# Designs tried in a protein design run: designed miniproteins, single chains, continued (3). Part 3

Each design is a single chain, and the fold is of that chain. pLDDT is the mean over its residues in the fold that is shown.

## One batch from the design tools (miniprotein)

Design m8072
Fold by ESMFold2-Fast:
Structure m8072 (fold): chain A 94 residues (1-94)
Amino acid sequence: NEKIQFIELLLDYLTRDDSDEITDEEAKWFLEEVNKFLKGNFSLDNPLEELKKALEAIREATKSKSKVPESLSREDARKKLIEFLKGVLEDLKK
């Protein structure tokens, strides 16, 4: 299942670090992978602002009920991305 493999790829990358904080390089990598998978066009100029839109696109593409965070900051983005993606993965494995 290509969708499961995609979500697992994102989770593997994000869970390599125990920090709740995300770097700009990590956010850009995430957006690049979403762009490749969804054939999207998310901007890399302000990655934190685009992350929420990317999560909304992932939710729609997977038809998941996982909740997109209302806000993302640098300090909590990794934790919130991981929580969102775990919910998507659970929905895909049902």
Scores: mean pLDDT 85

Design m8073
Fold by ESMFold2-Fast:
Structure m8073 (fold): chain A 80 residues (1-80)
Amino acid sequence: SLAKKAIEALENGDLSTAARYLTAGVLDAVGRIEEARLAGKPVDPKTEELLRLYQEAIRALNAGDVEKAIELFKKAAELE
């Protein structure tokens, strides 16, 4: 799980590795949403919620709030 790997990186103080997993998670979620829309298929609500959690985690990390970012990644991991 990308979210679980991001949590592990943050708990080890590796902000740059966490940011890479976060970027990968956003790109994956956006890609899945776009593929569904282009194919005329329903978008999975869990994928949209996962994208929102990753975007909130980006804001938390930019604010220096590592504890909040970990909480958001734990919620993201439950959706994976």
Scores: mean pLDDT 82

Design m8074
Fold by ESMFold2-Fast:
Structure m8074 (fold): chain A 112 residues (1-112)
Amino acid sequence: SKLEEEGKRLLEEAKELLERVREAETEEELREALEELERLLERIEELIKEAIEKKDEKALKLAKRALEVLKEAALVLLEKSENDHELLLRAIGLTLRIIGLLFEIEQELEKL
């Protein structure tokens, strides 16, 4: 389906972004990675909404995998952000949003 293709793209983008966060050495690189994580999360949220409406289990499973990778990226960002209070708070907020969406997907998958 079109949603499965989008889910695969989002998963690959999440993996690429995880590597970028791991390689980030400066506060500027971490802030740029955070902004990209936030944008990718919004795209994943849209995919989840459409997949629920269409009962697309495969797309939901791809979104779940993308969120799991995104959670790993957010946790690495948290570790690297100890000395930047604004970046740390934003990374915490991002991580909590990801955890909430993972919970929502699990509940929706149980209904399918």
Scores: mean pLDDT 88

Design m8075
Fold by ESMFold2-Fast:
Structure m8075 (fold): chain A 96 residues (1-96)
Amino acid sequence: MEVKKLIEEAIKALEEGNVEEAKKLLEKAIDLVEKSSSETARKVRSLLLLALNMLEEGKVEAAIEAAKAAIEVLENPEKADEIVEETMKKVLEILK
């Protein structure tokens, strides 16, 4: 639950225009998932790293989509691969 709350707070910070706070919250979430050896945690970490990279490039909408996908993976680990594929597709469309 703590990881999900950090990601939700990061999304809210991005929606409010607070990119620096969102980066800090995403970094905290990444640190927590690194402590888990599960496949789900690995996929969540990849999505959070994608969100952080998108923020470094100033692509806030793409970062929000990646962060939302991380929450979806946490809630639906059975669909993790499908969620990642759809998210990469959405991120690429936003970047056009």
Scores: mean pLDDT 83

Design m8076
Fold by ESMFold2-Fast:
Structure m8076 (fold): chain A 62 residues (1-62)
Amino acid sequence: EPLTLTDEEFQEAVDKLMAYLAENPNPTEEEIRKLAEELGLPLDVVRQLVDGYRYALKIREK
C-alpha cells in the first residue's frame, strides 16, 4: 500500500534500508530521499535510522 504500511511491509523496508547502509553507511541527502520513496517510509524515519546506524558504527569503532 503506497500510503500505509503493514507491520510486515515496514519490517521488510527497514531490512532493505539496513542492507543498503551496510554497503553505504554515509548516504547523501539525495540517496536518503530516494530510499524513502522506494521503501515507502517517511523521510524523517529514514533520516533517524541512518543517523542511528552511523552512531552505532562510531561506538563499534571506539
Scores: mean pLDDT 74

Design m8077
Fold by ESMFold2-Fast:
Structure m8077 (fold): chain A 72 residues (1-72)
Amino acid sequence: MSEAEKYEAEAALHVMAAAIALRQGDLEEAIEHYRKAIEYLEKALKIDPNNKATQSALDALKEELRRLEEEL
């Protein structure tokens, strides 16, 4: 596994954790997990800046995070 793939995998784990937190009504926990997922995807993009799938995922997560923060 490359370092970029490792960061993408860690981002995916945090996205899953955020989804679980949202299902349980833990909005602040979900926000923290989305922030971690964004951080890992940004690290992956620094290694592979032309990865369009990672760019799209990052943009989607940033928009979702903004939406959730408006609910606080």
Scores: mean pLDDT 85

Design m8078
Fold by ESMFold2-Fast:
Structure m8078 (fold): chain A 81 residues (1-81)
Amino acid sequence: SNEEQALKLAREALRDAKEAAKLKASGSTDIESITRLIGLELRAMGNMYQASLLLKKSSGEKAEEAKKLVEEAGKLLGLKL
């Protein structure tokens, strides 16, 4: 269902957003850390966007959970949702 797919994407986005936030907090400036950070943030944003599209036509407990995870990921990335 759309709710199940949104939840899956939201979970993946939050995982990547948490890793990105941890890496950003470390203050690492080496090329490997910067490359990883950019990749994590871009993947998280992509998954958030796809989940948000699915959530526009979704309702119920899974949709509500997915929305909360997208909002948490957005806060970790410094985005206003």
Scores: mean pLDDT 85

Design m8079
Fold by ESMFold2-Fast:
Structure m8079 (fold): chain A 82 residues (1-82)
Amino acid sequence: MSKALENFLKSLIEEGLINEETLELAKAGRYEEAAELIIKGLKEKGVKLTPEEEEKIKEKIVKALKEDDPDLLRDAILEALK
């Protein structure tokens, strides 16, 4: 995992969106589980997602984590927050 992606995930922990377990799952290559915890964090913050939006955002998060793309991860989270 790049320092840029790790730092972005750490910023999400500081904001209370995700926990340290999410970062460890992502570091372990468990991208689907990490993405599910990010979606859970968004919902706990009151983000409203339709089932279709949730699936699309989850796929985008998995891709971002797998390809080490912090910009794509940021875009996915911002899309969920709208």
Scores: mean pLDDT 86

Design m8080
Fold by ESMFold2-Fast:
Structure m8080 (fold): chain A 79 residues (1-79)
Amino acid sequence: MSDEEVILKTSRVLSEVLPGVVERARAAGLSPEEIARIVNRMANAAIEAARAGASEEEVKRVGEETGLRLIEEEVEKRK
């Protein structure tokens, strides 16, 4: 997969999943800095999946699952 294909898949996927994950993180009481870190890690996971040749659907799943898992981990660290 070319860098251009990675950028296209990642940008499209993140535009679809980020709003929902960000809103869930905000509802869970995460700070703007914590949300920014989660977004960055989601983007990195999506880019890695796209580089590995994952489909747009798989990249979307990886990005969303990563974001949701990281929200849960941050909430759990506060217990």
Scores: mean pLDDT 82

Design m8081
Fold by ESMFold2-Fast:
Structure m8081 (fold): chain A 69 residues (1-69)
Amino acid sequence: SLQQQISRLVSQGMEAMDNGDRESFKKIAEELKNLLTSQGREEAMRNVLRGLASMTKDPEMKKYLDELR
């Protein structure tokens, strides 16, 4: 389901964030954006990316997520 895909990607993003893996984190954020945009879920996409931005301590990742939404 869409919800299961979102939950899995969010979990993977959090793991990449905890490991300092910027490349994987960016890839996962792009996958979340593409998944939700393809489903016409623009508001959900913005909310998910905002959530990830609030959880990261990395200013570069925060800026990347803000630009992505």
Scores: mean pLDDT 81

Design m8082
Fold by ESMFold2-Fast:
Structure m8082 (fold): chain A 106 residues (1-106)
Amino acid sequence: MLEKRLELLRLRLELLRLRGKVSEEQARRILEALERERRGEYQSFGGEEVLKDVEAGVLEIDIAVEITILLNERGKTYEELTEEEIEQIYEEVKRRLEREIEELRK
């Protein structure tokens, strides 16, 4: 689950970069924050690291919104999902993000 979530966050970040919503520098900072979170590093040091954590948090909210939209389309709530259904939702969001990225690269 955590690794699949991080994959969705990376795809969303790439989509935002292609749409010109984030700069290359912002994308690198966000990726650094996500990698620190993945390693279980719990403290930010200095203003630059705090900014990276904030930017990563905004990206996580974006993914949560995408998942919520998909659940609403299916008429389901988080409480009604099995672990397998949650994985299926993540794969569907991933597929949608990959499709949007490919369309923008054309």
Scores: mean pLDDT 66

Design m8083
Fold by ESMFold2-Fast:
Structure m8083 (fold): chain A 86 residues (1-86)
Amino acid sequence: SKEADELVKAMREAGQLFIDGAKKLGAEDAAAKAGAKFVEAMEKLDPEEALRIVEEGAAEVAKEVPAIKPYAEEAVKLFRETVEKI
């Protein structure tokens, strides 16, 4: 559906922002964790549960790599805005 396509697009954009931020900070482990959380959200859960997983994953990574917080916040914001439209 159009809503599903928008969710997939938002997830890819949010994931890419977070991964790019983690790579710029030299935090490849954080990038891998972020990627795994986004894949889990996409394949296993509905949109509301996906949002929860993304928010929890972003918060967890930000605790390990505080400098990633701005990228994590932007990624969560983008995903949340898309879920709210569905």
Scores: mean pLDDT 68

Design m8084
Fold by ESMFold2-Fast:
Structure m8084 (fold): chain A 62 residues (1-62)
Amino acid sequence: MMPLAEFLIGIDGVGPKTVVSLNRRLGITTLDQLRAATPEQLEAVDGVGPKLAEKILAAAKQ
């Protein structure tokens, strides 16, 4: 949880509430799970639009 939360908060547009929503809605608890997520799954989370979903995936794949 904490390692993923710290990573996500470093991304422009991601706040603590978005991190909690990603975990609760999609069950994403690890970077590997985040890398395996689709943009459409990320966009289903409140506060995550197409632009933010792309930013999150791009950062996770670095």
Scores: mean pLDDT 76

Design m8085
Fold by ESMFold2-Fast:
Structure m8085 (fold): chain A 75 residues (1-75)
Amino acid sequence: SGLRLRGLRYVRREGDTIVFEVITENARAEGDAAKKPIKVRLLVDARVSEAAVEALVASLEARGFEVVEVERIER
C-alpha cells in the first residue's frame, strides 16, 4: 500500500454532524478546509493505515472537533 492521507473532502451534513471523506493519493485533490464543524464522521479508504487515521483523529480533536465515527470504505 502506497496510499498517503492528503486531506478531507466534504461529503454531507447529517444533523449536527459533518461527514468528510479522507482523501488519499488515489482520490480527488483536497477537502474543503473552510468549514468549522463541531462533530465529524470520517469515511476512510480501507487501504489507509490505522496510524494515519489515528493521527488525523488526534489532529481534529486537538482543534476542538469531535470525531464521532470512522467508517472504512472499499474502492
Scores: mean pLDDT 62

Design m8086
Fold by ESMFold2-Fast:
Structure m8086 (fold): chain A 75 residues (1-75)
Amino acid sequence: SIEEKLKKAVETGQLVLVEEDGSLIAVQGRLPELRKKALELIKKGVPAAVVQSVTDVDGTESVVVTRFSREQILG
C-alpha cells in the first residue's frame, strides 16, 4: 500500500514522488532537485507530490507531504 511505502521511505530517509495514479516513484537526491522534478511533471499536467521524512529532537518521526498544483506553475 501507499502507507507502507511511505513508512519505509521515512525509515530509510528516502524521498519519493507520488503520481496521479497513486504510484510511488523512489528518487534519490536533495529536496530542491525533487521539487524541480515534481514541477516538471505538473507542467505536463500530472499531479505530483514530494514526500520527506522529518525527525524532531525527541526522536519522533513524521512525514511531510508537499503537494503542487498546476496553478502554482501557470501563475
Scores: mean pLDDT 52

Design m8087
Fold by ESMFold2-Fast:
Structure m8087 (fold): chain A 90 residues (1-90)
Amino acid sequence: KEAIEEVIRRAKEEGLSERTLRYALVALVLYDGDVDKALEMGRRIAEERDGRAQGELLLRVAANPKVPLELYVWATADEPIEKIIELILK
């Protein structure tokens, strides 16, 4: 919860896109609340358009039963940030 608020706060301060924030929120769950790693993954995928980083995120989500695959799908489908947060908090 606190890590989600910190990711949103830092994304707003840095002027990052909603797309970057969506991928950062997915990465936050995978990195067990590590905000710095989450934001870096979001930037690599959305700002730098790094297909390898996006593939890495997909494979890690698919391999982790604690992370719903829908979380990754919703990030790629430009779902509202609020929906992604709701899924993480379940």
Scores: mean pLDDT 77

Design m8088
Fold by ESMFold2-Fast:
Structure m8088 (fold): chain A 72 residues (1-72)
Amino acid sequence: DELIEELLRRFDELIAEKGLGEAVRETIDWIDKYIKEKNLPPEVIRKLVVALTARALRAIGDEIDREIEAKK
């Protein structure tokens, strides 16, 4: 699935370049624009959300752990 592969690749690159928070925001913005521009069917949107959520949960968990330790 070319779209999902490209999305996850961009997301990983954005995390490395801009950090997790900016990566999440930028990726969601990109998805929103792409959905509007390409008129994506619901099943494709669902696949994108599932793939991004799985990747993001691991990254978010790691960042939250880091922030919690830094705050304590």
Scores: mean pLDDT 74

Design m8089
Fold by ESMFold2-Fast:
Structure m8089 (fold): chain A 100 residues (1-100)
Amino acid sequence: SVLERLFAELEELEKKLREVIKDKDLFEQIELSIERLKEALAHIARKYAEDPEKALALITTLINETFDQLISALERFGDTASAAEVRAARARLLAILAEA
């Protein structure tokens, strides 16, 4: 399913960021944001099961808003490498959604 593919990409991102982010508090903040995103995506998919176009639009908006916040947080900490990883992951998520 599309949701399973999105979750796999988010889990891979979390694993990658755990290895590259040196600040523990920053990583915990990002991990919590990704966990909350996964919960919200599952909720949208369930709530709008009968309206896939609306589900797709809401999921796309939430991913973009969440990832903008993650990138902003990483850039404020000077972690441009992790910000680039987050940008790359967003591009992969949006590609999955474009195939839906």
Scores: mean pLDDT 89

Design m8090
Fold by ESMFold2-Fast:
Structure m8090 (fold): chain A 68 residues (1-68)
Amino acid sequence: MEAQVRALLAAAKADPANASVRAQLERFKATARTGLEYIDQGRMPASLRPLLQEVLALADEGLAITAA
């Protein structure tokens, strides 16, 4: 998950107009937000919180670059 989001962030920096990269970043942002909600509900291990927060931060950075 984190490695894939880092690759998408690098792709966004190389081509900010790439709609496919933007769509994938939006999907990872949604996944990270849902995962954090599940941790708060006790449905996922709290040990995953730092990873999901990192994924969310990377996705937000990439989306800011790809803003149309």
Scores: mean pLDDT 81

Design m8091
Fold by ESMFold2-Fast:
Structure m8091 (fold): chain A 68 residues (1-68)
Amino acid sequence: SMEEKIREIVREILREEFKKAGVTLPDEDIDAVAETIAKNILNAIKNGTLSNYKYFLSPIERRAVEKL
């Protein structure tokens, strides 16, 4: 599903960003954050606001959208 694809993209971005920052979080914490971000992106798609993502989404959310 689209939600699962978004969730996987977000998880990968979060892992890469935390690795670059030298921070290690438990997988359950990364999963919880990824779920929230994926739902925000999916809602933007459903509401037709994705074209304005740079004004409504966080930097991590924007990176995930750019990979779609």
Scores: mean pLDDT 77

Design m8092
Fold by ESMFold2-Fast:
Structure m8092 (fold): chain A 79 residues (1-79)
Amino acid sequence: MAEELLEEAERLFREAVESEDAEEARRLMREGVALAQEAGAILKEEGLSAEEIEEKYGERLRRLEELGREAGRRIKELE
């Protein structure tokens, strides 16, 4: 289910932010991005409009985007 994939992506991004190793953080971030993309594809396949996705999952998607940015900054900091 798309919601479970988004939740797993969020967990992976959080682990990336807490990582002390740039390579580990990069792997966690890449896995999280892949899961988030798969969730987005599933929601689109279910026929939800962009507005419906934003309304139902918007807060979670924005949290994911923020965590992804944080993970990206962490990776840059560790590099």
Scores: mean pLDDT 82

Design m8093
Fold by ESMFold2-Fast:
Structure m8093 (fold): chain A 65 residues (1-65)
Amino acid sequence: SATSVAAAVLRLVGAIIDGRVGPIELSDTGGEVTPLDWPRAVQEQALRDAARALLEGRPFRLVQP
């Protein structure tokens, strides 16, 4: 779905920008990205919020916990 694709893309973009996680597979069949110093739930929520903002045309900002 568009939401799933946006979430995966923002996961990758956030990881690259922060330099905290390894690369995600393009297909995302089993590759997961988790920052070393961020709880997984916090990282996922931040990326979901960013994905929603992007999809709705609102300003995108990734907030570090």
Scores: mean pLDDT 51

Design m8094
Fold by ESMFold2-Fast:
Structure m8094 (fold): chain A 119 residues (1-119)
Amino acid sequence: MTEEERRVAQARLLVRLAVFAREALRAGDAEAAITYLRTMRSLLATLGLPEEALRHVDEAIAAARAGDVEAAERHLREALLLAIKAMTPEQQRAMLEEAEELGADPEVIEAIREQLEAA
């Protein structure tokens, strides 16, 4: 696997983790949601993404623990939007494909499309 292929695979995994976290939040499974969010936080750090994105994941975890699903989903969305802006067009295309296949947050899908059109 090339370095580029690995980074693309990590970008796809990020979208998958975010979708699974959102579904767990909506199902009322805070423990599962927090597990996915913690994995997402580690992946964001490994990818060298902005500290602001990491802070939003931490706030999503805190909101999930408090049972505030709306706040958790909002912070998760903001973390993804920041991550998308920091990624390459190749990573963004892979993220769009994964997001569309999994039925991710429409605002996230639209943000990826806008970033690709701007590139």
Scores: mean pLDDT 87

Design m8095
Fold by ESMFold2-Fast:
Structure m8095 (fold): chain A 87 residues (1-87)
Amino acid sequence: MEKNLKAAEGAREAARRAAKSEGREAAVGASAAGMSAAGAYASAMLGLPGEEGARNARSAAEAARRSGGPEGEEGARIAEEAAEYAE
């Protein structure tokens, strides 16, 4: 549970950062990262292994990176660190 919650927090931060991005795909990246954060939360609520949260956090990192700009890159970094912790 706690590992998946940490992954969800990282994915949520990636979504928040992507939304602040000035890149053309900021809205798309934020939406995709938000969906991944929801998946990580669901994994925590269902008591799934940390690998499920980590997978979702890495998906959020990719979405944040796609949003572009320094906010998207920082969001991706945070989500990747959360994924490593969840594994």
Scores: mean pLDDT 79

Design m8096
Fold by ESMFold2-Fast:
Structure m8096 (fold): chain A 82 residues (1-82)
Amino acid sequence: MLEKVEKILKELEKRGLIEDPARAATLYTGAALRVIGDGIDKGVPPEETTKKAFEAGLFAAASDNGRSVSDEEAKEALKEAE
């Protein structure tokens, strides 16, 4: 998971959606952990919680640059990072 996140953040940086990858990684981690905690509290299945955490993390990282990442942009960045 972390290695995929690193590749995606690098692709978002290349696209101009992220200016500071280290800051973006910190924001991603904070948002993802919050969603994971909420999922555990509500009894959400691990697979669903992981997907939501991933999406929330990417949104938090990209929004720091004044831009939101859509689910479509996140999927395309993931494909490019492969």
Scores: mean pLDDT 67

Design m8097
Fold by ESMFold2-Fast:
Structure m8097 (fold): chain A 91 residues (1-91)
Amino acid sequence: METVIALLGEDKPILYAIGVGEDEEETRRAVREAVDRAVELGADRIVLFGTSSKEFQRRVAEILAEALAERGLRTRVTERGGSVILEILPA
């Protein structure tokens, strides 16, 4: 089972895939990489989808929101079209 992290700018989607078993450390490492890329590339949204459970996708969203907050970025978590979406808000 796999969660895909999609980084979206206004005009350019960038896709990352996280293969996660039950290892939270692997998830946190992949989240840190996704956050670094989101900041570097100026992403305004992160979309979570895949074959993992909705509960797990929400957990990944919370970890992403926490990591982005450590970088001084606010996020808003929403659900739309079967996906969990984090909007990255300007400070």
Scores: mean pLDDT 73

Design m8098
Fold by ESMFold2-Fast:
Structure m8098 (fold): chain A 98 residues (1-98)
Amino acid sequence: SEIARAIAEIIERIRAGDFAGANALLRELAASLSPEERIVFHLALEVALRRGLSPEEVLASDPRELAEEAIREIARELNVEPEEIRRRIAEEVERILA
């Protein structure tokens, strides 16, 4: 997956102390993705960073599964159902598209 490879490369750059390079890649990828793909990317990146996943672990993962795990974790932290988080994400995507 392109998203998985991009997340792995961002993590590699962060680990190397290349924060400018990591940020540049993040911005470039965000500009090339659809609003829905951007949400999957950000959620998958957040959970990968939060859990301290290696680049190899990210490449072995499905970004959509990582994004769904992030939604479940956010829902648990906010004491709401995962569907409520998905609804809020859909509303935010619609707001960005407007």
Scores: mean pLDDT 81

Design m8099
Fold by ESMFold2-Fast:
Structure m8099 (fold): chain A 69 residues (1-69)
Amino acid sequence: SREDEILELIRDPSLVPEELQFMLVPAQRALRHEGEEAVRKAIREVLALNPSPKVPNELLAAEVGVLIA
């Protein structure tokens, strides 16, 4: 699923363009402190706001970090 693809980008930021990696830091912190389900909830919120399949998953992963920050 797209949710799982975005979660994997948050787990491994090396898969994301270097200029976006800093935006994933709040999501990585939430994954460590609040757990996977808290991050999955944020991913689902970002996906609901961005229903277009044309938006790259890397940008959506960055938006998850911004939402959590």
Scores: mean pLDDT 85

Design m8100
Fold by ESMFold2-Fast:
Structure m8100 (fold): chain A 69 residues (1-69)
Amino acid sequence: SLEEAVKKVREEARKIFESEPDPLAAVQKIRELLDKAVKEGKVTKEQAEKIRNEILSELADRLNAELAA
């Protein structure tokens, strides 16, 4: 159940990242999602930080590509 909850939270964070065109709004929504998931006991703080860092890394790569275009 915990592994399934982690998977669901990661999928929700990914969906926000893909559907929110404003990068700053996407980061804020993902932060709120992860904070809520930690508070509800669905993921650990370390798991939430790993998901956040993964998405922030992809966002940085995307922004760098856009700036280079």
Scores: mean pLDDT 77

Design m8101
Fold by ESMFold2-Fast:
Structure m8101 (fold): chain A 97 residues (1-97)
Amino acid sequence: MTIEEQARKAYETIKKLLSKPELTVEERKQLSDAIQTLFDLLIQHPDNPVVLEAAVELAKLFPDDKALIRMLINLLRPSTSPVAKKAIEELEKILEE
């Protein structure tokens, strides 16, 4: 599985689980594991555009979780790439509204 496929699958898993009105204990673990997978990918590949897109889309699924959004921004701040800077700008916009 490519890095891009891992990022997309983690995001799809999160989106699918969040579409459910109630999560079982096992489904809550799957959600946490999928979110952790995206964080791990972001730490290891902070300049990968698909990983960065998945991180921004994750923030859109949790717009009220300001701690999560700030954590994503902090993970990306050391990156100097244009793609990472754009992702930070999008995350900061979500943090505002």
Scores: mean pLDDT 83

Design m8102
Fold by ESMFold2-Fast:
Structure m8102 (fold): chain A 85 residues (1-85)
Amino acid sequence: MEKEKLAEEEVEELKNYLKEKFESIGKDVNKLYDPKADPVFKDIAKEIEETMKKIAELIKAGDYKKAEELKEELKKKIDEIVKLM
């Protein structure tokens, strides 16, 4: 229960980070999840979701150090994606 809640909170933080970064450049983060959008957005959305899922699983397993490292890598990746837009 405790670890599951922590995993949910960390994923929500990452989702908020993604939303804020997209909003800062005048883009809607929901465009990543629109199946009618550019195929590039679909691939990016899938990679972000898979990484968030991996972070959640690491937290649930008690591997907080590896989860934090992967979280920082994902934030850097989001920054690079936003920079390309």
Scores: mean pLDDT 75

Design m8103
Fold by ESMFold2-Fast:
Structure m8103 (fold): chain A 87 residues (1-87)
Amino acid sequence: ADEAVRALLEELAKRFKSIEPKLSPEERKKIDELLAMAALYHLQGRYDEARRAALEAVRLARKAAPDDKSIPSVEELERRFREALAA
């Protein structure tokens, strides 16, 4: 579970980096803060808060780059978080 959630957050960070040129400096900072919060909540065992922070980061990334297929849907991320927590 722990390693699967960490891998998911790392994958999201890489995907957001690929759309970085499409993000404003403010959007980039907010997404980075949300991913950092998700990682911190995960380390604290606060999995619901970690999930919510990661979902918010994905929502912002999708709004900035709606045509980018590398950014998962909110529904796909929610499913993957559930799978990672169950593993």
Scores: mean pLDDT 78

Design m8104
Fold by ESMFold2-Fast:
Structure m8104 (fold): chain A 75 residues (1-75)
Amino acid sequence: MLVRITVTAPTMEKAKKIGEILSKVEGVLSVTVARKGDESVVTILTEEKYAEKVLQKAKEEAEKYGAKSVSSTRL
């Protein structure tokens, strides 16, 4: 099973930095960075068995870079 983790960052530069860091986490299959209105969104796709580890790292990096929200959805 796959899990989608989404991080909403205040700028594209911060979103790219978060995405680069998360792309190196074990179990991450893909990372995409896109603009959504006035916000920049990092979308991470991971295997369910690694999802909690990836989500924890996403929350840590989000806090460091002032991201608005972190969410996860089971696919």
Scores: mean pLDDT 83

Design m8105
Fold by ESMFold2-Fast:
Structure m8105 (fold): chain A 56 residues (1-56)
Amino acid sequence: SKAEEYLLKFLKDLGIEASREEVRAILDAGPEGLVEFLVSKGISREGAETLAFLFA
């Protein structure tokens, strides 16, 4: 879907590698799913929340 493409590009622009399956799972979980994924990649929770807001 186009939402998957946009999230993949957003993550790539941040230097974060993600699979299509991970992106789909994030979109299904909503904004908190994106925050938790970014935190798992070493981004601070505050930074992850800011990035999730900018993507939304």
Scores: mean pLDDT 82

Design m8106
Fold by ESMFold2-Fast:
Structure m8106 (fold): chain A 80 residues (1-80)
Amino acid sequence: APSPVPVVLPRDLSSLPLYVQGFLAMAFAVEVEVAVRMGLISKEEAVALLEKFLEQLRAQGVDESIIEAVERFIKELREE
């Protein structure tokens, strides 16, 4: 498989209501953080996954407030 971690990346988020987009994006970010805390993936792998996810959100035209929330999450994860 081309991916080292079996995670589900949300697709077609732009077709969903804004609050659903926000909940799904943050749910994925939290799931990745939990995977790091459980020792399932490294912090470096988690940051890479979230950065790829962030680029997908930007490409789909997801609201900037959601983009900023995910960027902050990545920054906090990287610093800790």
Scores: mean pLDDT 74

